# Designed miniproteins, single chains, continued (2), part 10

Each design is a single chain, and the fold is of that chain. pLDDT is the mean over its residues in the fold that is shown.

## One batch from the design tools (miniprotein)

Design m4293
Fold by ESMFold2-Fast:
Structure m4293 (fold): chain A 95 residues (1-95)
Amino acid sequence: SLELEGARDDLFIAAAVGNPELVKEAVERIKKLGGDINAKHRDKRNPELYGKTPLHLAAENGNEEVFEILKEAGADLSIKDENGKTPEDLLKEKR
């Protein structure tokens, strides 16, 4: 769905920017569309995001509020990025 792709892109942007309200909105929209908030970014046109989940981006940017919102929404903490790092590994590196 084009709407689901847009909602996923919005979640990646919101998580990267660290906006809690936009994260909540995008998560709700993805869930209503039957999507998965744990989907990895797979667009090679943006190599900085490739292989990462929204939770990885929240952790990478040190935004603990967004990290907890995603975790409460059912985000998977065990998913590894292209460097073999979990979101928790990235969050610890920023503290």
Scores: mean pLDDT 83

Design m4294
Fold by ESMFold2-Fast:
Structure m4294 (fold): chain A 80 residues (1-80)
Amino acid sequence: MEEIEKLVEEGKVDARDDSGLTPLHLAAMAGDVELVKKILEKNPEAALLRDRLGFTPLDIARMNGHEEVAKIIEETIKKL
């Protein structure tokens, strides 16, 4: 999780793992509300990025039952 935060600080919003997941996808998958907020404060457009299967961070949060994370991402998208 600290590694993801460091990538965001370095402006590496396009950093992707083997599945095309961005730092925000990984934070949403983990249900880390604080990390999701930090990423979206620095890079709100990251909420629109899709992985290799076409899933957004919002889709990942919903699939994993992280309702609070999903709500934060939805509110960010509405402001874009």
Scores: mean pLDDT 74

Design m4295
Fold by ESMFold2-Fast:
Structure m4295 (fold): chain A 121 residues (1-121)
Amino acid sequence: SELGRELLRAAEAGDVERVKELLAQGADVNAADEVGTTPLHLAAHNGHLEVVKLLLENGADVNAKDIHGRTPLHLAARNGHLEVVKLLLENGADPNAKDVFGLTPLDLAKLAGNKELEELL
């Protein structure tokens, strides 16, 4: 939907107020693009902690998989977003989820050399 596309853009940008407005207008919190990317994937990828929190409070699927089997936790771990990783785990993110290459969020943290994330995952 148009609201879904606008929500994806707002989540990618970290625009908290725009995300709130779009959700209030009935935007699907679990809107997915043609490759299965959701607002939560984009917010987690970019480390937008407050947007991640807002999406989860509105029923975002914490374990949503894109076409590569990647969850929001995979993307946050790959990019070193420690506080986003903590919040996703607190909300039931699966730290053992494997992408299409058999990689877990822990594997991506190790590949990135992030010791603090390795200890958390």
Scores: mean pLDDT 92

Design m4296
Fold by ESMFold2-Fast:
Structure m4296 (fold): chain A 65 residues (1-65)
Amino acid sequence: MPFIYGSDLSELEQKILQLVAEKGEATAAELAKALKVSRATVRRHLRKLIEKGLLEERDGYYRPA
């Protein structure tokens, strides 16, 4: 669906994007461990990033869109 979004991301969301880009793909568990946050917290931010079109999910792995 078309929507307008800004490049304004939380610090955690920016770090998620950097780690996924560096690894090519990452799981929520890997991101939670690297960022020292809960998997639930990471999953909430991953959902927002997917809705913004910045990440895609395949088989539990997250990749740059």
Scores: mean pLDDT 77

Design m4297
Fold by ESMFold2-Fast:
Structure m4297 (fold): chain A 114 residues (1-114)
Amino acid sequence: ADAQGRTPLHEAAFAGDVEKVKELLAKGADVNARDNQGWTPLHLAALRGHAEVVEILLENGADVNAQDNTGLTPLNLARYAGHEEVVKILEENGAKLLKEVDEEELLQALASSA
């Protein structure tokens, strides 16, 4: 993990690197690893709109309702970023909108994670 507590799987999910995500999971990467903000790889893939990465993470046991340190779920991030395909995939896998957040609160969370 780096200074933010991010694993290689967090970085691959953020980048949308499907092959690297599959490789890391096959090598036993923790699909539900949390960084210092409480973000999982699924949070990062959902934020960036990487639908295929989202599907692979969910197939490998990613917690669809994982909450970061502020209570944000992957569905919160996908909806706010406007990634309709990712929103649909998450909802089909039992995702819940667990916290309503304003734009300023979300931007602060994003700034802390970038």
Scores: mean pLDDT 80

Design m4298
Fold by ESMFold2-Fast:
Structure m4298 (fold): chain A 119 residues (1-119)
Amino acid sequence: LGEELLKAAEEGDAEKVKELLKEGADVNARNFLGGTPLHLAALEGHAEVVKILLEDPRADVNAKTYDPEGSDEKLIDGMTPLHLAAFYGHDEIVEILLENGADPNAKDVYGKTPEDLAK
């Protein structure tokens, strides 16, 4: 369920996301990078999936990624969904996340806020 939810969120499959959540999938499931479904939907620009995930009251809008062992890409360490949406220029998702309690002052491991990464 968790892996399937992460994949559906990354692919923008809103219907499958809804079905998996109804089947008891953890809305805060994490991949090996510590990315949640909300991180993946925000990364890929899937606004409808972001909205669906945030309808779950348990969704952690401020969840942070973690460093995978031996990763050369440390730029994603400690990033929130808002960091990813801002970095990739997904303005609609930035607005949705902020309306749902995303912290615009959250810092990644390099001390960067989402605004510092915005394009």
Scores: mean pLDDT 79

Design m4299
Fold by ESMFold2-Fast:
Structure m4299 (fold): chain A 73 residues (1-73)
Amino acid sequence: MKISSIFELSERERKVADLILAGLSQRQIGEVLGISQATVSRIRRRIYEKTGVKNDEELQRWVMRSLFDAALG
């Protein structure tokens, strides 16, 4: 089942999602977190599968909508 909130992501997935939203490349995310680019790619794919988004731009829109909906109730 797909998640409805960023708070349902694992700690590792949340860290990767935050860096994607900051506009970092897969390489830069790996360097910041001390993990390989291949690991970042696998985590990114899991985030996409859980959120139902297809790319980083859709992920940014999904997170913005999720936060907006949470603020409105």
Scores: mean pLDDT 76

Design m4300
Fold by ESMFold2-Fast:
Structure m4300 (fold): chain A 89 residues (1-89)
Amino acid sequence: MADANGRTPLHRAAEAGRLDEVRRLLAEGADVNARDKNGRTPLMDLVVSLLLNPSETKLEIGRLLVENGADLDAKDVKGRNAGDVAKEL
């Protein structure tokens, strides 16, 4: 369920690098393209997390999100996609 900022469990699991939780949430029908109040997707949160603390597990989460239909062109309220967010860090 989404929190007060509109972040879903999938946003939090991706940011935290919790691969098994990401797999479980996607199997339960979690919206891979869910947007928080700032228009941010789980993939965007993962990209930020990868740049701050890279890990092989987070790269696997990225692949899993893309394989489940993550929109690479989705934009936040500032018009930034996941690649744009990566460039600003």
Scores: mean pLDDT 78

Design m4301
Fold by ESMFold2-Fast:
Structure m4301 (fold): chain A 51 residues (1-51)
Amino acid sequence: SVEDLARDIVRAARAGDAAAVERLVAKAKALGVDPDALAQAINKVARADME
């Protein structure tokens, strides 16, 4: 799901794992995920994790 992908991307980014971020973004693209929808999901996950 887009939310799971966003959560994994946020986690990888926080860990400094650039390779994991790149792979997860590529996976989202391969699954036909809209870049805007992915960006919105990433923002939602990041804000929820901070609150």
Scores: mean pLDDT 79

Design m4302
Fold by ESMFold2-Fast:
Structure m4302 (fold): chain A 67 residues (1-67)
Amino acid sequence: TTAAQSLAAEALRRLAELAEKLYGKEVKEEYLKLGEEVWTLSEDEAAELRDEAEKKAEEVEREIKEK
């Protein structure tokens, strides 16, 4: 495992927890599945996925705060 893969998996896990609050368990499960796939990605692909997950998590967190 690489640091990039570990950080991407953590970002997706955080996104999954946040997404559950707005969209429910099914969406959480989709992000958790994507997090499992991280371990099969290259270091560059994992870093890109981490950036996407962090940006999406910020969006979801903002939507939660609107409530």
Scores: mean pLDDT 80

Design m4303
Fold by ESMFold2-Fast:
Structure m4303 (fold): chain A 95 residues (1-95)
Amino acid sequence: MLDPAVAEELAEQGVVYLGEGKLDEAIELFEKALEIYEKALGKDHPKVAEMLTRLGRVYFAKGELDKAIEYYERALKIQPDFGGAKGNLKKVKEA
């Protein structure tokens, strides 16, 4: 069942794991939430951009700069006004 409420719960747990430094677990939860949002709401929905931004942040924390850049650029294509993605993309490109 692809329920956006389930995706929201997964995303909230992913934020907790990211805060705890459980980066691989955070990625799994954000990827699952992303899949649910893409299928339920469409690939260009703001919730999809939000999950892409969160994935970019986790990959940046892992030191996987190329993946972080890819996710932030994808988020900004959907929602250019997403300030977190724009600021984080600048920081990653400088690293």
Scores: mean pLDDT 81

Design m4304
Fold by ESMFold2-Fast:
Order: C-alpha cells, then sequence, then structure tokens
Structure m4304 (fold): chain A 154 residues (1-154)
C-alpha cells in the first residue's frame, strides 16, 4: 500500500513537470501493486486507471486512454448498481460521496477524450451523466444509464 501511494505521488509530480514517460512507468507499477493488494475493483485502482488514461490522452495516445477509461467505467458501472453490497458504502456517507466524485471525474475526463476524437454527442451524454452522479441522483438509474452509454460505443 505505502509503496503504491508514493509511486502515484511521484508520478503526479512528474506529470505536472511534463515528464510523461517517467510518470507512465510509475503509474503502471503503482497500478500493478494496487491490483495485487486491493483487487481490480478497488476505488484506488479506478483512480490510478483514470490518472493513467489522462496521461495517455495528454500524449495524444487516445486509443490507450480510451481502453483505460472503458476498463474503469465498466467496473464503476457494476459498483454503482450495488454500492453497499460491493463496497460497503452507506447512502449519504462521506465514502459514498467520495466514490461519486471518482465516478463523476472519470466520466468528465472520458468526455474530454471523446471531444478530442470529434465524438461531440457522446461526450455531451457522458458530461450529462457526470452532472447527475455529482448531484446525488439515484445510483441504480446512474448505473443503467452508464451501461447503456458504454454499449453505444461498441
Amino acid sequence: MEEARELLKKANELAKQGRYDEALELYERALELLKKELGSGHVEVQLALNNLAKLYAKQGRYEEARELYLQSLSTLAVQLAAPEELLGLKPGSPEEVAFRRVVAETLRNFADLLEKQGLHDEAARFRALAARVASGEDLQATADALRALLRSLE
């Protein structure tokens, strides 16, 4: 755990300095440690995937960014449907509010990728869903909307 967090912190600082290749190696290593220790469904894994996808998108590597966003959003769509059962998140808890922020941020960052690809209508739909998540809309209705959007990109 501590090693993965220190790698993510260093990767974030390198990414702010424009040292994208060195930041990428540290994100990938941190992501493998997080998957091993917490499992692929854990919220810290989804945050690491979102940050890595954002880094690829800054390099113009839009396909690798897209794959990582779709991987994260597919996991988040399952967790949104059963947040208490899968994550132990109580309705209105600080942890549930923090989880909604991660989902809404991933949806916005993916919409910003779709805009760069000229997919303006898809990007608008993902931004609208990110606003609904952030406003505290029903998580099941949000999960079903996210699953419908993901299927429309296949």
Scores: mean pLDDT 95

Design m4305
Fold by ESMFold2-Fast:
Structure m4305 (fold): chain A 107 residues (1-107)
Amino acid sequence: GEELLEAALNGDAEKVKKLLEEGADPNAKDFRGGTPLHLAALEGHLEVVEILLSAVETKGLDPNAQLIEELERLTPLHLAQLEGHEEIVELLLKYMKEHGLDTNIQP
């Protein structure tokens, strides 16, 4: 759990990929309730966001647990928008639309 959160925060895409292949839970939460996707979106780590979203699809995980869960009332999309990470915003919106998720979530 903690190793995946640290790798996502630091933008270590190779370590994120390895940990997910070894069965790490992409829904792991830090003490604030932040998931790896929250941390990668906040810090602007596009490649880590792509790896985490791919893991949701390939492992049959609930995309709602990744994309609508709130850290301090903010989703990963809200964090990427707040920090100005335009490519991550575009990626998350495309993924949410393709999976029938509400892209109009308010903070």
Scores: mean pLDDT 75

Design m4306
Fold by ESMFold2-Fast:
Structure m4306 (fold): chain A 57 residues (1-57)
Amino acid sequence: SAGERIRKAREELGLSQRELAELAGVSQSTVSRLERGEKVPTETMYKIVDALNEKRL
C-alpha cells in the first residue's frame, strides 16, 4: 500500500514518525495513520511525500 511505501522510505532515511511529521508540517498521528493505511487528505499526503523527496537529496 501507499502507507507501507512511505514507512519504508522513512525508515531508509533513518527518520522517526515524529521527525517525518515535523519535516512535513503535520502531526505525528497523521503520519502514523497514513502508514497504517488510513485515508488522509490529499494535501496532507503531498506534504509527507514532498518532505521525503526533499530529504533524499
Scores: mean pLDDT 81

Design m4307
Fold by ESMFold2-Fast:
Structure m4307 (fold): chain A 58 residues (1-58)
Amino acid sequence: INAKLHAAVLSGDLDKVRVLLENGADVNAQDAKGRPLVLLGSDEIREILLQYGAVLFE
């Protein structure tokens, strides 16, 4: 699930990101290097992740 969310975030697929979050993907998921997905996407992807409860520490 989280690997699919990572791929959708990197591709900018807003609809797929939303569908994966609705199906229980971890909104605070990290990539293989430990980077939060909320920091990797476009501004639109970041907004969706924040709407679903993603936390920005800085």
Scores: mean pLDDT 74

Design m4308
Fold by ESMFold2-Fast:
Structure m4308 (fold): chain A 57 residues (1-57)
Amino acid sequence: MLVRAVKDVHQLLPNSLALKKGDIVEVLKEHGDDWVLAKSLETGESGYVPKSALEEV
């Protein structure tokens, strides 16, 4: 599933992904209510992103 970052996301945790507003990412797995494991299509990096920072494309 492709989703877009609605805001800039700073890396807050060692396993988290940093994103800029407008970045497109692929959701690899959902982890509970707050986080998803995603892969950035811009950088190819994978990491955790807050669910609230993403919207469907």
Scores: mean pLDDT 77

Design m4309
Fold by ESMFold2-Fast:
Structure m4309 (fold): chain A 86 residues (1-86)
Amino acid sequence: SMLEKMFKLFDKNGDGVITGEELRDVLRSLGYNPSDEEVEEWIKKYDKDGDGKLDFDEFKELMNDPENYSIRIRLENKLQYDRRTR
């Protein structure tokens, strides 16, 4: 699915969780410039188990939140472009 492909884009080491560093790197690649504190606060909003990381279910909640629509659209466009140029 699209969400699974998005998750893999963030989860570069394949450990099944997204760290704040991985989130920040992807957001920067999309043209955002969040601080480490902003990324940490964003994770805390969706991090239900308090480990400072997002699993796939928490990531789905983040991507389905209307507040994050612009980020989701930029990710979808990036993934569609990569498929078209292969």
Scores: mean pLDDT 76

Design m4310
Fold by ESMFold2-Fast:
Structure m4310 (fold): chain A 110 residues (1-110)
Amino acid sequence: LQGKIIDLIKEEGPLSAREIAERLGVSQATVSKHLKTMLKQGLVEKIGSGKNTLYGLGTSPQDQFDEYQRRLAEEESKEPPDSPGLSDGVLDAAMKLLQASAVIAGEKSQ
């Protein structure tokens, strides 16, 4: 059930205990018990107060953020931007630079 609550909040954003209960087809009392346990574990956080009380995803800020950043960077840079084995573009850039350097040959600025 806790996994279902997390998935629902991920898809729809912060939700009230009543709305979660309606979406999952369980009693509000059951959802409230699970939310209380999840709050103690830091899996969800309480947002607002009174009638506007919502529950969003809780995270361990440093560890979860660092893990997420590492994962994102790993997916983006699965191929390192400067792999020595993949230097066809580097050779082309070097050749263009050499041609630009040759244009200066014979210029008044010895």
Scores: mean pLDDT 63

Design m4311
Fold by ESMFold2-Fast:
Structure m4311 (fold): chain A 102 residues (1-102)
Amino acid sequence: MEVDEDGNTELHRAAANGDKEKVFKLLEKLKDDPNALEVIGRQNKEGYTALHLAAKNGNLEIAEMLLGFLRSRLEVDPRAEEILNRKNKEGKTPLELYEELK
């Protein structure tokens, strides 16, 4: 997946912008991809994953879609748990941003 100058993938931008249809289509492509967790867990230059950006911006439905995908992988790939707990440059996980509601 291509990244912009800030290290954002299409998934980062869709999650930040609340583009649920684009997130759904990207996750549908990723469900059978062995590199899906590397794509979903990718951090931009500020350390944000797509899940961080969805949580920060209050895009709760997108956050739930990304959480559902990661949780479906917890039993088969330990990277899924690590991705859920990844910290941005401010030392915050996606869950901490979600609890802040923005």
Scores: mean pLDDT 79

Design m4312
Fold by ESMFold2-Fast:
Structure m4312 (fold): chain A 70 residues (1-70)
Amino acid sequence: PSKEEIEQEINEALVYAMIGLAKTLASKGKLDEAIETLKEALKYAEKNNVSEEVIEEVRKELKEVEEKKK
């Protein structure tokens, strides 16, 4: 694979890791930390050419955690 392809795979893997961390935080009742993690994941994904499908997954998780905080 090219360096660009490797960087894209790493960026997507990192975003998925952040989603996983946020889900774990939310399951522990740490909703503020989960929301902060997902906002950072969204910012990272938008800046690092991550696929729209992955960005939509972050947005979906963020909405779910924000609804739980209400």
Scores: mean pLDDT 82

Design m4313
Fold by ESMFold2-Fast:
Structure m4313 (fold): chain A 58 residues (1-58)
Amino acid sequence: MKVEVIEDYEGKNEKELSLKKGEIVEILEVVDEHYVKVKSLTTGKEGLVPKSVLKEAK
């Protein structure tokens, strides 16, 4: 599922992904209530991000 990043996010550790507002990411796995594992379509990198920085896109 492709979703849009709605605000810039800076990864806090090596497991987290840094994302820029307006990027499109693919959701790979829902890890818990607050975090998802995504793949950046811009960089091809995978990592954890808060669900709060994502909005459904297309």
Scores: mean pLDDT 77

Design m4314
Fold by ESMFold2-Fast:
Structure m4314 (fold): chain A 74 residues (1-74)
Amino acid sequence: ILEAIEEIVYELLKAVEEGQITREQAEEIGKEVVEAILKKNYDEAIKIVREKLSKAGASKEFIDKLIEIIEKAK
């Protein structure tokens, strides 16, 4: 669980550095995803990643990577 959260935070910060999403978007989406994972609502975390990162303009490859991290945390 903690390792998955660390990987998600790292990947979100990397996406901000690469200009895929803004820091504000990464903080908002990251908070929602982390809260869902802590509640063991993994399907909700996946939905948040898919819907909100897509709207933020993140690449499909990046979104798929975050979903994979969440799936491994189940």
Scores: mean pLDDT 82

Design m4315
Fold by ESMFold2-Fast:
Structure m4315 (fold): chain A 62 residues (1-62)
Amino acid sequence: GLAVGQIVVATADYTATTADELTIKAGDLLQVTEVSGDTVTATNLVTGATGSVPASHLAPVG
């Protein structure tokens, strides 16, 4: 499972559908700030934006 403070990689593109969601591109590196079931709040280290994304679109680095 994903943990707070973990660095993860986006495995697929995701486009934000609400103001609280984060747009990501496959290959972006993110830092997890919160885990809530199937939803993760993360900061995109490429863009600096923070928001929620589905955990299914993220994988641990390494």
Scores: mean pLDDT 82

Design m4316
Fold by ESMFold2-Fast:
Structure m4316 (fold): chain A 101 residues (1-101)
Amino acid sequence: VSKLFDAVESSNLDEVKKLLDEDPSLVNARDPNTGSTALHILAGSTKGSLDTKKKIADLLIERGADIHAKDKAGQTPLDLAKALGNYPFAEYLQEKADEKA
């Protein structure tokens, strides 16, 4: 999972696509220390543009990422984005959560 998390944190869309194509099971894989998924790492990342982060989120969600997944602190990716003050990305995640409600 570390390679996917590194690619997501750095907003490397091409590497995220490559890694998910090689191992689709990584889309909902959890960090063993934090329980974080790739969507949590993306919500917590300060790197890259909002547009690139939205494209990575769309790719993860399209590949079956659970937008409601809770980490070990009980936080969803949306909760984490809000907690970190990343409101533009939090609004985007809220829109995606509402599409699947």
Scores: mean pLDDT 81

Design m4317
Fold by ESMFold2-Fast:
Structure m4317 (fold): chain A 78 residues (1-78)
Amino acid sequence: MPLSDEELRALFEKFDTDGDGTLDLEELVAMLKEMGVKISPEVLANEMLAEFDTDGDGTLDYAEFLAAVRKYAQYLPE
């Protein structure tokens, strides 16, 4: 099910526990678990980081996060 930009921003801000504007692997896994994704949250988080972490720092900024969620929408519930 496609999420709106406002819903994606709310999720990003909720799980950005550091408030630095990025999600690390642990924060991304926690978010995907709450979303109830159809595959392993750990596997999906690693795939998102591997493809969209252009900086190689192990985090996704908001723009990278949006691209990752949209690409992997088929693994999202409903």
Scores: mean pLDDT 75

Design m4318
Fold by ESMFold2-Fast:
Structure m4318 (fold): chain A 61 residues (1-61)
Amino acid sequence: SSEKVAALLKFVEEYMKKNNIPYSKFPELVAIALEVHREHGATLSIEELIEKTKEALDKKF
């Protein structure tokens, strides 16, 4: 859903600011968030998708 995607993109921006990740990496973090949405977006809430996205980003960054 568009609402879930928007929430994940907002989370990515906030995650980058909090962790001092350069904007050159934005496409990579967005790709990770969109993959989480592709795999789980139909079954999980926004809060659960954010948690899974954070877990995936923490493994990479």
Scores: mean pLDDT 87

Design m4319
Fold by ESMFold2-Fast:
Structure m4319 (fold): chain A 120 residues (1-120)
Amino acid sequence: SIKDILDEIREWILSHPEWSAEEKIRYIFLQFVKELGDISGIVDIINAKDSKGRTLLHLAAYIGSPEAVRFLISLGADVNAKDDEGRTPLDLARANTNPALAESVAATIAVLREAGADEA
């Protein structure tokens, strides 16, 4: 059951406090892929939208994580998905003006462009 999967994921994550947030996210996705039995179900989860029409790829792009963006694209994330305001993941990456994240945001933009992100 989903509850049993979540309990197993929680216990495993708690036994690995040294893992980064990105390693924990990767593990969570691997467990869902294993339980769904194929990649088609994971694609629906990856492209699921929040209350503002944003996918996980929108959020990964905004926070400037090139590794998370690569991982989500490898799972079939829609590089050109639009939120409720018509913004793509590339638009949200460009909206991040935090100087402390400038290098990681630039790397994230490069990954999105290489994956075929539409340039407005």
Scores: mean pLDDT 70

Design m4320
Fold by ESMFold2-Fast:
Structure m4320 (fold): chain A 75 residues (1-75)
Amino acid sequence: MTPEELRRAVEAFREADKDGDGYLTPEELYEVMKRLGLDLTREQVEALMKKYDKNGDGKINLTEFAKYLHDLMKP
């Protein structure tokens, strides 16, 4: 993942994080993925949330989001 891709991901995260608490709901994560050109279905977003949300609180923080994008975009 390039620094530019990471910067865009962080900006998209911040724009979708309406309350500024540093967490995204599945709905907000879906918006971020669409903004990054990752045309995922809502079901695919839910599957990603389940993979990273081990506590079952239904949300993902910036660190887990960045980890996912790094794994998705790494060479």
Scores: mean pLDDT 72

Design m4321
Fold by ESMFold2-Fast:
Structure m4321 (fold): chain A 66 residues (1-66)
Amino acid sequence: GIEEMRERFEAQPDGTLSAEEMRELLLELGLSEEQAELMIRQADKDGDGKIDREEFERVLEGVERF
């Protein structure tokens, strides 16, 4: 669930999570591949494949609406 996503993020020493890791976590929460891809693209504005803490929190806010 969301708690598991937070634990994964807190385990990152540099305060970032890869877009691929975020995608897998969103799919585990029951989002479709299309929903997960949309949310990640919105969070990763630079397209660098990294999700920082601010972007991570925005993704979690989005999950609460699905």
Scores: mean pLDDT 74

Design m4322
Fold by ESMFold2-Fast:
Structure m4322 (fold): chain A 70 residues (1-70)
Amino acid sequence: EKEAFKELDKDGDGVITGEELKEFLESLGYKPSDEEIKEMIKEVDKDGDGVLDFEEFKEFLKKIGLESIL
């Protein structure tokens, strides 16, 4: 059930960037600002590197109520 993460991880580096996250949310019909993306990442980014690994991405989806798409 890592299919959504794998589709977003276009570079194959095992992390999701803020730009990839924004594109994902826009594909779902959301229109997040760059500041909203940064704040969302900050809430789940335990490493402080500004990107989301798979576990942080799952926490992100759970917080926004989209865990069902995993």
Scores: mean pLDDT 70

Design m4323
Fold by ESMFold2-Fast:
Structure m4323 (fold): chain A 73 residues (1-73)
Amino acid sequence: MEKFAQAVAKAASRALKEGKDYVTITVDELAKEAGISKEEAEAFVDRLIAQGVAERTEKPGEYRLFVNAPAAA
């Protein structure tokens, strides 16, 4: 969990520097950076989607994270 959170925070920080309110990430990239399985990364992203802070894109395994979205909607 902690390593996944760090990977997400790193991506979000990059989006903020670019003046964006979201960042595009892939499950494969997150799993590799966090050192967890793709299945675990997908489960964590699904939880973020349920919290209203992420959404799926049209590309398989690709998601958008909203840097300033309200959590637990």
Scores: mean pLDDT 70

Design m4324
Fold by ESMFold2-Fast:
Structure m4324 (fold): chain A 102 residues (1-102)
Amino acid sequence: QLTEEQIAEFKKAFSFFDKDGDGYISVPEMIHVMTSLVPDEDLPSEAELQDMINEVDADGDGRLNFPEFLTMMTTRDEDVEGKPFEKSFLLTRKVSSMVRAA
């Protein structure tokens, strides 16, 4: 269970990805943000981002709303136990850190 502070941090990260402010993150929006933040060598592929979205996208619309984004972030924390970090997860953490600093 997440604290209110953690939920607020994820909401700030979500707003940073959600350039249009419509309450959804699309694959192109994630690519755009990630391309701006990290070297190409650390950039996840479109397929990797699509797989991450599909893993949590209960609506099947190819976009992340806030509850789906929150699920992705919390699920990835559990997946890190004994497995290497996905580049997408590392980039999302970096965005959260940047938003927290603002």
Scores: mean pLDDT 61

Design m4325
Fold by ESMFold2-Fast:
Structure m4325 (fold): chain A 65 residues (1-65)
Amino acid sequence: SLVGLRVQMARDYTAKTPDELSVKKGETLLVLEDVDEEFVKAQSLSTGKVGLIPKSYIGAAAPAP
């Protein structure tokens, strides 16, 4: 489970639905919930926005600070 980890985006992602979060490569997110095999619910540490992010776009994961 990625819950409680800080993750860094490996590449840009553009939200495809209102529930998803648009992020830039290198942006750091805090994972709040492990929703399914494809998505996590995360909060951007730079913007404070919350939304779904595809797990395949995550590059690096570390424990929350």
Scores: mean pLDDT 78

Design m4326
Fold by ESMFold2-Fast:
Structure m4326 (fold): chain A 55 residues (1-55)
Amino acid sequence: GKAVLTVLDENKAVLTALTDVTITKKDGSTETLKAGETREIDLKNWFISGEVTVV
């Protein structure tokens, strides 16, 4: 997947999916963002698979 990560602070960011991307949480659960969706993420507990551009 391909996404843009807009960092807000040390714990929070907004992820904008450019293609379908998978988020894996610390407990092993997964969530899929579809292309064009945005999600606020917890930088300490959420992991993003794929190509991420940080802004």
Scores: mean pLDDT 79

